# Ledger of designs, part 68: designed miniproteins, single chains, continued (2)

Each design is a single chain, and the fold is of that chain. pLDDT is the mean over its residues in the fold that is shown.

## One batch from the design tools (miniprotein)

Design m6352
Fold by ESMFold2-Fast:
Structure m6352 (fold): chain A 76 residues (1-76)
Amino acid sequence: SRREVMKKNRKKILDSIKATLEKMTPEEKQKALEFIDKRIENLKKRLAQRPDLASELQDEIDFLKEVKKIIEEILK
């Protein structure tokens, strides 16, 4: 199903992102955090304007929050 494929792809993408992040400088990781925060803010604004896309926009927000947690964990 689409949800099963998406969950499997999400884990694979997150594993790839984590491997890439471990090779980045602290400055590049901080820049990535700033980019993610701006994207989440923009998606939240779109969510308020487009309730018809709520499911898709929320999935993207949740994914970006997971990426943010990975970056924050590596920066410890």
Scores: mean pLDDT 78

Design m6353
Fold by ESMFold2-Fast:
Structure m6353 (fold): chain A 77 residues (1-77)
Amino acid sequence: GSSQAKDIVSILSREEQAAALETLGSLGLVSDEELEKARKLASKLPTLVRGMVRDVVLSLSDEEKRELVKELLKALK
């Protein structure tokens, strides 16, 4: 639910939040503009950490992915 998405966002660094949003954008869940901004910020993360964030995001249900997009967009404004 939305509370789980908020909890995920609260424990992630700004760069990890961007890596999560980049992963969701690669699935077509965000605009190209938002994906480009997320990609630039996520590039600051070590490859291993970026991969771990990606794997966690991909393991979520479609409903959880949509809620996570909403919370990440709020946090990264």
Scores: mean pLDDT 83

Design m6354
Fold by ESMFold2-Fast:
Structure m6354 (fold): chain A 79 residues (1-79)
Amino acid sequence: MLDMEAVNEGMVRIIFGVMRVTARNANSEEALKLVDKGEEALRKGDYESAIKYFKEAGELLGDPDEMTKLAKLAVEIYK
């Protein structure tokens, strides 16, 4: 049903929103593109590629561990 799926989708959208805000605040177009690729991979069920893209975005933003942590949270919620 939509109810539980809507809550999980909302949480995932918040996590991606935080990642995008971080990239925009850093004025990093490359990091923003990597976050978009990570979201696309996650929605396709390619969790390994999703984590890889978010880690690359974090490396550009100076905090790969925090971006990887957020990516793993999104994977746990989405799967």
Scores: mean pLDDT 75

Design m6355
Fold by ESMFold2-Fast:
Formats: sequence, structure tokens, C-alpha cells
Structure m6355 (fold): chain A 91 residues (1-91)
Amino acid sequence: AAAALRERARAELEELEREGQRVAEKVDELLAAGDEEAARALRRAFEEEGLPRVLAILEELARAGLLSEEERADLEARKAALAALRAAEAA
């Protein structure tokens, strides 16, 4: 059922958003302390683990025809971000 898929996806995305907020706060703390290397490493680790998880959820919603216009734009932005990250790894 579409309602069950939306509820599950919403809960998973909210959890990932909370993780992202915590990472952003910690990155800000590290930057304020002058630890740019640790801030960069933490941000990269979150992006490598978090972006594929968010993409998988949004792509599942897209296949079901359940994405809003805003969510579709977010999916495209996140795909571009992951592609850029993977291109940097390949170089």
C-alpha cells in the first residue's frame, strides 16, 4: 500500500535528516575549534554513508510515483552530489 511505503520512507528520511543535523553541528564545532581536517573527514564519512541511503529511499518513492516536485528536485541534487563524490574518488 502507498500509505505504508510513504510512512516508512518518511520515518527513514527523518532519521537520516536528524543524523545529518548532528553531523553538521559537530562539523561546526570542529571548524570553530580550528580542526578543519577532522571536520572534512566527518563530513565525507557522512556523505559516503548517507547519500546512497537517501537516494535508495527517494528512488523507491520515485518508482512508486510518490515523489513531490520538491522531493524530485532533492533526488536530482543528491544524485549529482554522489556522482561528484564518486568522480573525486576515481581521480
Scores: mean pLDDT 78

Design m6356
Fold by ESMFold2-Fast:
Structure m6356 (fold): chain A 95 residues (1-95)
Amino acid sequence: SEKEEVEKGMKMLLDSSRGLADAAVENLREKASKAQEVADAEIDRVNATLAASEARTAEAMKKGPEEGAKAAIDGANEIYARSKEAARLGAELAK
C-alpha cells in the first residue's frame, strides 16, 4: 500500500542518515589528531543533529505518514549538510 511504501521509504532514509552521520564522525576522529577538541565539538554537533532529527520524525509520524515523510526528508537534508561540513572540516584538519 501507499502508506506501507512511505513508511518503508522513511525507515530507509533514516537508516541512510544514521550511516552518513556515523561515517562523518569516524572520518573526523581519524583525520583530526592535531585538533581533537575542535573535532570533538563537531562530533557532538553531528550526533545532536541526528538525535534531534530522529525525535522530530518520530513525533511527526504520530500525526501521519505525510507529516512523517516531510520530517524525515527535512532531517536527512540537515544531516547531509552537517555531515558534508564535518567531512570538509576533517579534510582541513588533516592538512
Scores: mean pLDDT 82

Design m6357
Fold by ESMFold2-Fast:
Structure m6357 (fold): chain A 99 residues (1-99)
Amino acid sequence: TMTVTISLSRTEARSGELVTVTVTASGPLTPSKVVVQVARAGSSERRVAAEGDVVNGQATLRVQVPGEPGTYELTAVVTATDGSTATSAPVPLKVLPAP
């Protein structure tokens, strides 16, 4: 089973800022691609925020913080070379108003 973990450089950010997202994939499968998705907490509507390649089990991506204040959830979906996918647990991001 492939295990995917997501971590954020910040748990709070202002609208329009960039947050660094680190995705780690481990297990017996070879990870290849990652898609980071953003949704409002409690919403099923997810948008692709960033995409990248997984190299040595890790990807570092820049995600633009949503323009509307609120609590968001980021998830990472990693695709292995055989087409298998695994999804991380959601990580909350609190978006503060622009100053």
Scores: mean pLDDT 82

Design m6358
Fold by ESMFold2-Fast:
Structure m6358 (fold): chain A 68 residues (1-68)
Amino acid sequence: DRKLVERAREHVELAREYLERGESPENRLQAEIHAAMALMEANLVIKYSEDEELREEARRIAEEAAEL
C-alpha cells in the first residue's frame, strides 16, 4: 500500500521536526507519537504488502523511526 508508505514517511519527518524544536516534554511527546505512527504504518506494509519494493521502503522507514 503506497499510501501507508507515504504516511509513514510523513510521520518520520514530523517526528524529526519536533525533535529539532528542542528538549521539552511536549516536543518529546509529539516526536514519540509520530515515530510510533510511522512504525505502525511501516509494519503494516511489511506484513501485508505483496510489493517487495514497498516492503523494502517500509523497512527503511521503520529503521529511521526506530532511531528517533
Scores: mean pLDDT 84

Design m6359
Fold by ESMFold2-Fast:
Structure m6359 (fold): chain A 81 residues (1-81)
Amino acid sequence: MSPEEKLEELLKKLEEIIEQLKKETNTTRRVALIMEFFKIAGEMEELARKELSKEEQEKVMKKLRELGSEIEKIWQEHLAK
């Protein structure tokens, strides 16, 4: 599997975690999902740093920042309920 294919697979896992987090009502499970998200995000950052160009690394980091912002928004919405 190419580095690009591995990154796409990890990205899909992060998107699946976000969808699960949107549906999750239990605080302990929400925390577990957020922890799993950051573990996978760290794996993506490491893979990008080792295998990708500086330009492609920045694109990955931008995507991870966008997904992290979505997690923060979901968490704040959960606290408001």
Scores: mean pLDDT 81

Design m6360
Fold by ESMFold2-Fast:
Structure m6360 (fold): chain A 62 residues (1-62)
Amino acid sequence: TSAGGAAASAAGASKGGSPEERAKGAQDIFLGGGATTGGEEAGKAAAENDSVAAAKYGQRGE
C-alpha cells in the first residue's frame, strides 16, 4: 500500500474486526461470558494505539 492515510486506517481495521468486537471477545473469553464496559474501553484504546502506530508506520513510506 502506497496511500499512507488510507493504508494506515485499513491496517488498523485489519487487526481483526472492530476494536469493540475485539475487546468484547477477549473479555467474554476471560470472564466466561458477560463483557464489561471497562473491557470494551480497554480494547478500544489498545486498538486505537495500534491504529496510530500503523498510521505512523504507513506514512513512513510503506
Scores: mean pLDDT 50

Design m6361
Fold by ESMFold2-Fast:
Structure m6361 (fold): chain A 67 residues (1-67)
Amino acid sequence: MVYLEKGVYKASDVMKKLGFIEGVIKSFPEDTKIKVKKDGYYSKSTVGEALAEAKEKGTNVIELEPE
């Protein structure tokens, strides 16, 4: 888990904090963004599911909901 404040982050920065492996991080476009709508704790599972959904939908902006 990581604590994130409301804001827009580079997906790679959030993924690195959550311990995603380099190969997974590099599988996402460099311009992929994570939009945090609420301050809170985010798990690797929550972020991973949101990333998978964004990839399925072809979007480069991922919105996160806190645990």
Scores: mean pLDDT 81

Design m6362
Fold by ESMFold2-Fast:
Structure m6362 (fold): chain A 59 residues (1-59)
Amino acid sequence: MSVEQEVGRMLRAIGAGVDAKYMGWSAERAMEEARRAVADLPPERRALTLEAARRTIES
């Protein structure tokens, strides 16, 4: 997968966290959506993105 595609997926996962916060989803549900968005990314990119999404959801 290209770096551009990886970055796009990372941004979508973070965006899902923001959307979930506005829609009143639980942090668990929001993190599940983020995990699905990045499921096919390399492990390092998944870890980085999920940490960013988690911080966005929990802030």
Scores: mean pLDDT 74

Design m6363
Fold by ESMFold2-Fast:
Structure m6363 (fold): chain A 66 residues (1-66)
Amino acid sequence: GSRDVEAPTLAALVAAIENSDATRVEVHPSLVEGVRKALAEKRPDVEVVANPDLPSETTARLVFDD
């Protein structure tokens, strides 16, 4: 399944991902590099993908795999 989260800062987005079982995260194209870099140490297993169709630049979509 998936769910959208509101992340007003990169730190808040990273914290939301670290506290979830998400295997993939969709973020605004402008945030992809920053999110990948932030997750490289703690959650290198998470795939970070650009999604320009998200409701806002501060929205991230967490995708869960079985």
Scores: mean pLDDT 78

Design m6364
Fold by ESMFold2-Fast:
Structure m6364 (fold): chain A 71 residues (1-71)
Amino acid sequence: ELEEAKRRAIERLENFRDVVSKVMSPETAAQVERIVEEAKKEIEEATSIDQVEAIYREAMERINALVLEDL
């Protein structure tokens, strides 16, 4: 269901943020936290599972780009 998809996507983003914040630079960690919070708000407003998946994918692409630049 949509609500379950939203919860799972948010939990995945929050868990990833928590892991990254412990091992990456403070600058990268702050940017990842901002991306996660923005994505969480967009996911909460989403009206379809496809929208939740698209928001999650874009957030992860942005996070991966930052992590690769920090490495």
Scores: mean pLDDT 80

Design m6365
Fold by ESMFold2-Fast:
Formats: sequence, C-alpha cells, structure tokens
Structure m6365 (fold): chain A 76 residues (1-76)
Amino acid sequence: LKEAGDTLVTLSKKYGALLDAGEAVTELTEAIGAGDEAKVEEQLKKLRDKLIKAGASEEEAKKVAEAARRVAEGNA
C-alpha cells in the first residue's frame, strides 16, 4: 500500500493532478465497497484521461490509476 500511495502522490503532483487523484480514490473506495464495477471503470478512465491531458504518458497514467485502485481497495 505505501508503494502505491507514493506512486499516486508523486506522479499526480508532477502533473498537477493531486486533487483529481484524491477525489478518484474517494469515489473508487465507495464504488468498490458497493460492488459497482461500472463506476470503478468510469473513475479509473476519468483519472487516466485527466493525467494524459496534463502531459503524462499512457504508461504513467495507467500506473497512477492502478495505484489509486490499490489505495481504494485498502480503504474498502
């Protein structure tokens, strides 16, 4: 979990998306707890798209989305 949290903060801060990442973790935690896989996919896509728009590579955006999911799974 610490490694996922560190990745999430570091890359999100680099691309000015730290607030978006925090909101995504909150929404993902709720969606995972509710078993709403469609909303999980929607929030992960939203976060990836935001990071790519900010200049992140596809690989970096996927790493942030995966890190956000891992943090949210630990909260749920």
Scores: mean pLDDT 80

Design m6366
Fold by ESMFold2-Fast:
Structure m6366 (fold): chain A 75 residues (1-75)
Amino acid sequence: SLDDLLLELAKAVLAGDVEKVRELTEQIIESISSEEERRTALTYLRILLAEAKRLGYDEVAEVLEEAIRKIESLR
């Protein structure tokens, strides 16, 4: 589910795991099938982006910024 993917993404972000963050953001983008899911994903990704920046995980932050841009461009 989207909720499960978002939870796993949060864990990967807090671990600074760039490869896992990239993998999970791709899965999240592919899983979005409604405007509600799109809004939910954007809200959580923006929170996680702020956390990555706070922790100094620059590469994780870049991956999250790219994912946010891709999701914002949906529909």
Scores: mean pLDDT 88

Design m6367
Fold by ESMFold2-Fast:
Structure m6367 (fold): chain A 87 residues (1-87)
Amino acid sequence: MASVEKGREVYKKYLGPLVGEDGSGSQAKGDEVIPLRDLKEKLGLTDEELAQYLLDMLLNGSGKFPALGDKLTLEEILALVAYFLEL
């Protein structure tokens, strides 16, 4: 089961230094990383479409976002998707 709590722990460990703990982006890499909290609004996606986009991005990478498929388990990736949807 993917959970927001587990996603928060994984996020802090692997992505917090890159994107910032609140997903704003401005507290971390800025120019290289799209603020995750704004991603849904910028792309005009539904929660389901955003979840699919985030899953693909975390597994394979997405231009400005590093691939984590080799570093994280599927359970951890699904937990991150759940956490990102709550940001």
Scores: mean pLDDT 63

Design m6368
Fold by ESMFold2-Fast:
Structure m6368 (fold): chain A 76 residues (1-76)
Amino acid sequence: MSEDEKQMIKEAEELRRETEELLEKDPNMSEEKKREYIERMEELLERIKKEVGSVPKLEAFEELKRLAEEVRKLVE
């Protein structure tokens, strides 16, 4: 695993943790703030896809992808 891959995994895990903590601490979080976190998660996943050619089936990326979908449902 390259340093770039390790960094992307770390970023995915950190962003997932931040998003989960914010949803837990602030259940009345604004739709705009939720959309900001969705955008950050989507940007990271697109960056991974561009660099690797696809999003690898790694737990960190799959969890981030699931969280992005869950947060999308909260703003629908």
Scores: mean pLDDT 76

Design m6369
Fold by ESMFold2-Fast:
Structure m6369 (fold): chain A 96 residues (1-96)
Amino acid sequence: MAKFDKEEFERELEEAEKLLRSRGDTDTLALMYAVAGALLYKHVGDKEEALKLLDKALENADPEMRELIEKVREAVENEDWEAVEKYLRELIELVE
C-alpha cells in the first residue's frame, strides 16, 4: 500500500550494495539485484533499468543462481510477469 518511490529505492539499493560488497556476500548481493530488478519492472514498468539490475545479479551469482536469474531476465524481456514471479520464487527458495 505504500507508494513506490524510485529515488528512495535507488538509494536503498546503493546502500545495500555497499554493505554486502564490504562483507563479501556475493550470493545475497545477486539475490538483492534480482529482486530489485523484478520489483522495478512490476511497479515502474522500466524494463531497460530492470534488465540492467538483472545483469548485475548475473555478474555476482554462483552457477545455480545464475540459471534462475537468466530465466527471470528472459521473462522480463518477454514481459511475462507470471514467469518472473515463478522463477524469482524459485531463486528465493534456493537461498532459503
Scores: mean pLDDT 78

Design m6370
Fold by ESMFold2-Fast:
Structure m6370 (fold): chain A 61 residues (1-61)
Amino acid sequence: SPELEAIREQGRQLTQRAEELVQQEADLQGWSEEEKQELLDRVRRTLDGRVAAQEAAARAA
């Protein structure tokens, strides 16, 4: 449905933006590559879960 595609596209854009912000902050703070990757993985999991929940809610409506 158009709503599901919009949710997925917004989710992709949000994840990309969040990853860019994490990269910028890591560079400014001097984070290790390990710390940066761990945070990126957590951000991706969190956002993926939120997108999945929004898709489920949209399908139920």
Scores: mean pLDDT 80

Design m6371
Fold by ESMFold2-Fast:
Structure m6371 (fold): chain A 75 residues (1-75)
Amino acid sequence: MEKLEKEREISLRLQELLGLPIDEEATVVEVAIEALTEKKLSVEEIAKLLLEAGASQEEVDEVTELLEKIKERIE
């Protein structure tokens, strides 16, 4: 429960930092994908914003690995 609440808080904070419309149902990964594809941010910039939003380095590493795989498919 606490872990899911923390992920939701990180997602909401990331959306705020990115200037995106707030979606309470969006996962951290979904917000990061939108930042990569719609905002055209680099994986490194998204990683920095995730840390600022309160994500751990382990969580950031997991998300960035997924973003790199997605980037390869869309570019």
Scores: mean pLDDT 78

Design m6372
Fold by ESMFold2-Fast:
Structure m6372 (fold): chain A 84 residues (1-84)
Amino acid sequence: GKEQLEKAKAHLEKAAEYLIKAAKAEAAGDLEAAKEYYRLAAQHAQEAAKYAEGLSEEQLKELEKYAAELEARREAEIAAIKAA
């Protein structure tokens, strides 16, 4: 229940963190580091999806809202990195 929701959120946070690291690596010209961070982000996103499988409808709505807020923050940070 609650534990699965919190674990799903934690994995989404890690996925966002790795996507930001990937953007920074790309900006620095380190394509190999960027590829690895992208791969790690995908793995954490998959883990979040697995924890989501056991959630109630209300918990899924909470997770979707959290994911949307996290995505907006991530997109803003990546846009700033690319603009620099």
Scores: mean pLDDT 87

Design m6373
Fold by ESMFold2-Fast:
Structure m6373 (fold): chain A 68 residues (1-68)
Amino acid sequence: MKREEARRLASKLIFVEGLSEEEAAKKVAEELGIPYSTAKKIVSEVVEESRRLQSLPPEEQARLGAEL
């Protein structure tokens, strides 16, 4: 499943390695053999999901996750 593998790789490249969205998209495209436009969309989706969670402080995110 290329999309799920691309999402995992994109998360690692952005949040663990600190790459930009464009650099992460390029590496995802190269490593998984998918078009850059597809990789860029997946990277954008990962960043947007992370921003939704990060709209709360990390402490509040962890508290709500444990509570629910």
Scores: mean pLDDT 72

Design m6374
Fold by ESMFold2-Fast:
Structure m6374 (fold): chain A 83 residues (1-83)
Amino acid sequence: MEKIIEELKKLKEEALKRGDDETAEVAEQAIEGIKNKDLNKLIGSALRAIGLVLDHEKSDPETAKLARELLELILKAIKELEL
């Protein structure tokens, strides 16, 4: 789990450098969900990441790519959480 948090922090920093505040907010939501073991918050961040992919897939493929990477990390975190 520590490794997933580090990857999410790097992704958040990359999003902020690009001016992509929404992807950065979703990454922070995912980090908080992991730290608090809040599965509902993690699922919420996954749904937001899916929305970012769908919204940007045709207009901004780089933002869509970053959102897909975010989604993959969130799904890995969900698989490692115990309910």
Scores: mean pLDDT 83

Design m6375
Fold by ESMFold2-Fast:
Structure m6375 (fold): chain A 98 residues (1-98)
Amino acid sequence: SLAAEAREAARAFGDKLVELGLMTEEERERLAELAGRYAETGDQAALDEMVRLVGEAYARMLRRLGFDEAADALLEGVRNHDYEAGVARAGEIIRAAL
């Protein structure tokens, strides 16, 4: 089913984030649960929570790389449900720092 495939894909992705120390095992399992729920129901709250979990993991990565301002911009986009703008701003900050 689409839900089973979504759970498996989210778990596999989350496993890599756990290996990198960017996500806990509990957050990975929650990501998989939310992916299945969204695939089955189209629940926007499930999608928003998935975006938050992944956004926080990427923000942790950016901070480890010294891109604190880019991490802040990404998380602002997540909080405001304006993910595309958050990603774009983070990318601009990273490019300007290079």
Scores: mean pLDDT 88

Design m6376
Fold by ESMFold2-Fast:
Structure m6376 (fold): chain A 68 residues (1-68)
Amino acid sequence: KEEQDKLNLEAARKMGNPKLIAFTGKLLLLRGKYDMAEKLIEEALKSGDPEAQKIAEEALRELEKLKE
């Protein structure tokens, strides 16, 4: 549900957990919510966490294919 997505995103941001932010972005991408996914992916990339950056880079690559 949308409420659960909002709660998960809020919790991840409060904790500063870039991996959760990256996963949420990937889930939104799979659900077709590209604008929200892009914002979360960018946030994860700026986090400096190598694992989160890996996930975000993969999600960006998929997003770029969908934009074409």
Scores: mean pLDDT 74

Design m6377
Fold by ESMFold2-Fast:
Structure m6377 (fold): chain A 100 residues (1-100)
Amino acid sequence: RYGLPVEPSEEVKELALKATRAIFEAADLLGDREVQIRAIATSILVAYAAMRNDKEAIEKAYDLAEKAVQASREGNKEEAVRLIDEASDVVGKAIDEWDA
């Protein structure tokens, strides 16, 4: 799995943008600089998954990001950070598997 796929589908692009927006919304609600940096790093990994047209990894990241937004709204900062980190891990593992 070494080559880049043909341009990602519109569905995958839209899903990646939704995931990225949710991650940043959760981080903004927390107001923490470290969490904002984590959100940027996670968004870069989501973009790489989109360039590979990996819909499954992005769908999982989006679900986790939406849960992180809800946790942030409820004031559960620890759970929100955990969910952002889990989203990063999901897309990061997918990227590692492409290099193997």
Scores: mean pLDDT 79

Design m6378
Fold by ESMFold2-Fast:
Order: sequence, then C-alpha cells, then structure tokens
Structure m6378 (fold): chain A 84 residues (1-84)
Amino acid sequence: MRERLREEVLRVATEYGLDPETVRRITRQMSTKELEELLRELRAAPSPQEAVRVVTRKLVELGEKLNKNKDYDGLRELGLEPLK
C-alpha cells in the first residue's frame, strides 16, 4: 500500500514539476491515511489542473504542520530542503 501510494504521488508530482527526491522525503512525514487522502483527491479531480491545485493545497498543509511543530531541525535532517 505505502509503496503504491508513494509511487502515485511521485508520478503526479513529476507531472507537477516537483523534485522526486523531495517528494520521497516529504512522504516519510505523511501517514498512509494522509497519502491516501492526497491521492483520493487527485482521483476525484476531473482534470490534471484541478489535481495540481489539490496537491499544492496538501503541500501547504504539510508545511504548516511541520512549522507548527517548529521542526526546522527535523526538516533539515530529513533533507526536505530544495534539491538543486
């Protein structure tokens, strides 16, 4: 389940233009349910454009969660910094 969910998110993120390695590291912070919700909203979207907006919203929500935890050191350790 997790590998499938991660692979699907990675596929969409690649179409979105996101860095694959960053997505992999971000998904480590997400639970199976959070990944499933993300993909479910993508599947519910009638078009790729809508799916991209859904992904963006989820990324913002994840960022807020990490920021609320003041997990800046954790983010660095996980390598969530943009990869060049």
Scores: mean pLDDT 64

Design m6379
Fold by ESMFold2-Fast:
Structure m6379 (fold): chain A 64 residues (1-64)
Amino acid sequence: GAGKAGEGAAKAGETGAAGGATGGWQNRLSGIDPEKSRAAVEAGQAGDQAAAKAAAELSRIGGL
């Protein structure tokens, strides 16, 4: 892919890695409405952002 395609793929990959994992379990268990999966993905992304911040703090505190 080109530069713009690469940029889009990078952002999509980040969302897929974080939100997909949290939303996937609910789909596999119940096969419920896709709207419910989207809500779970959004909630998971919020939690993942908090985890990312914690990881950044640990890296800074650790002093590399």
Scores: mean pLDDT 57

Design m6380
Fold by ESMFold2-Fast:
Structure m6380 (fold): chain A 83 residues (1-83)
Amino acid sequence: EKEKLLEELEKIRKEQEEKAKDYKFVYEEEIERTVGRFDPDLIIDIIKTIIENAEKFGYVVVIEEIEILSELTFKIKVRVLKK
């Protein structure tokens, strides 16, 4: 459901912005993913995995926008920040 996706993305965005307050901007990136079907829970899981992997290497990722390109693919624009 689109409403559930929007609510979860807003929550994640706020959490990441709080973490990023004292972090230095490094770069912006566009990440495209093929999922085989539109599934809000799967999209959220992929986004959380990207965030967790970045944190493992000392980065904070803030989601700026998400775009549904097709039933098979979505794209997110992110800011990557480093302590």
Scores: mean pLDDT 77

Design m6381
Fold by ESMFold2-Fast:
Structure m6381 (fold): chain A 75 residues (1-75)
Amino acid sequence: MKHVEEAMAVIEEEAGRSTSEAPQHQVDRLVAALRELGASDEQLARARELLRGLGPAQVHRVFGHLGDLAHELAE
């Protein structure tokens, strides 16, 4: 799905630049949002690994992007 691929690309770019660990509840929340967007189990597993490398600010940026996509899909 286009939205999931775009979200995964953002996560991969942010993960490549940060070495902080995100809190488990934020990782779970973002993974749940990706699942709602129709992400595959492989994409969800990759997202969990990448999100753990993000700092809180990067996690919030990714979540904001996913929230915008979820709002568009909820039309």
Scores: mean pLDDT 66

Design m6382
Fold by ESMFold2-Fast:
Structure m6382 (fold): chain A 84 residues (1-84)
Amino acid sequence: DEAEDRLLAEALEAAEANPEVRALNEKALAEIKKLVAEAEAAKDEEEKKRLIEEAKRLTREGARAVAALLPHPELVLAQLDAVE
C-alpha cells in the first residue's frame, strides 16, 4: 500500500527531528555496540551467538520504543511485528 509507505516515511522523517527519538537511538546504539564488541571478544562460539542474539533483541525493542513516540505508531509497529 503506497499510502501506508508514505505515512511510514513521514513518521521516520518526524522521528529524525524529535529529540526524544534521537536520545533513545543514541542510547540503544551504545548498548548494541557494546554487545557486538563483547561478541567479537568472546572466545566461546555459544557465548558469541548469545551476545549477537541479545543485540538483535535490543535493536527490535529500541525500534518499537521509537515507533511508540511517532505519529501513526500502529503502522511502524505492524512492520516490526511482520518481521518476527
Scores: mean pLDDT 68

Design m6383
Fold by ESMFold2-Fast:
Structure m6383 (fold): chain A 103 residues (1-103)
Amino acid sequence: MEEERAIRAAREKAEEYGYRVLELEYDAEKRRAVAVVEDPNGNVGRGEAVAEGRTMRLTVTTLQDGTTTSATVELPRPASAEEVGRAAGAAAVAGASEGEIRK
């Protein structure tokens, strides 16, 4: 159920922006979600979110050139599986969007 909730949240976030989901995964033991999405112009982004306590680490990758950006966010409370999934989806969208800007 935790995996299903994280995957659903990641998919909903990508689809909110009109992006197509290529890959979704969630590792409950590591509290890690990964999303790979494609924008309408064929730009592909990968997002990864890892939660530990009240900290979430985000990695955004633009797959066309392998550009990677990472950030750590402190939360007011421990992240839920849905929040980790949503964050990975948002990061993937950001990666694809960066690809469009650079093309």
Scores: mean pLDDT 82

Design m6384
Fold by ESMFold2-Fast:
Structure m6384 (fold): chain A 85 residues (1-85)
Amino acid sequence: MSNEEIAEAIEEFLKEYGDQLSPREKKFLETLAKLLREGVDPQKAALLAGESVGDFGIGLAVATEINKGLLLPNLERMKEAYEKA
């Protein structure tokens, strides 16, 4: 999947559910989408975004999800969880 497709999915998630996220989580996802659009490798982008918000753990977790091809399925599951809450 292309960096642009992942960035677009994150941006759409932020548009619909950003108000339900903590300021740190929102900034993490905004930074991740920006780095992806700049052509940074997705796993590296996740690690750098985590560092930018002072949370290495979130960056490592998301980098692992990207490596396993689970990031988009996990975003869809989060979206469904928010819609059902």
Scores: mean pLDDT 78

Design m6385
Fold by ESMFold2-Fast:
Structure m6385 (fold): chain A 78 residues (1-78)
Amino acid sequence: SSASREEVAQRLLEEASKVFPPEALALFREAVDLALHTKDTEAARELWARAAVLALAGSETPEEREGRRLAEEELAEL
């Protein structure tokens, strides 16, 4: 990829900020930071899942669930 991991992480957070409240965004930032700096993808996925649950009010469609799964896979590659 021509983009740095930091640039990819920043874009991911910018997209999340358009759809999620600030509290959920803080958890996304923490998850991205863990993936980027510690390479602890398991902890990052857990924080991402918690942020998604908070943002989606605990009920989601199959399409929303698939979207979150794909986002988690992208985060794990950071």
Scores: mean pLDDT 61

Design m6386
Fold by ESMFold2-Fast:
Structure m6386 (fold): chain A 81 residues (1-81)
Amino acid sequence: SLEDIIAELEAIVADPEAFSEEEIVAVVRRALEALMGTDTPRQRAQIEAVVADVRRAYREDRRAARGMVATILHELKELAA
């Protein structure tokens, strides 16, 4: 559910070191699917582009990765309201 994705993103933002790259990416992908939709090849490509940016941030700058996850969390909470 949307609420489950929000709870998982909140857990990642609270303690990003507790999560692997693949665990973070899996939750981020579900959040982006909820935010953007998956009906078109363009929507799916946009989701994968953001996922690639999150992967790069996770490897190069974990503070930036946390910031990206926090932004996605904020957008998802706005969608849920």
Scores: mean pLDDT 87

Design m6387
Fold by ESMFold2-Fast:
Structure m6387 (fold): chain A 70 residues (1-70)
Amino acid sequence: EEKEKLINQLKEIINYRAKKYGLPQEEVDKRIKAIESSSLEELKDMLKSEIERLREAGVSEELLEEILKK
């Protein structure tokens, strides 16, 4: 359950970045495979890093919450 939640949140972040920055489908697929193959601890570290990158890029806390809820 917890692992599936983290996988889904990371997929939403990757989809957001792909839509906003125009990532090729091949790169999206590679990132999704990496996420799905990761351990719970790796997923926690990835999510923390991705959230911090979004904050540094100027994404608001409200927008972060919306991205992660989908």
Scores: mean pLDDT 79

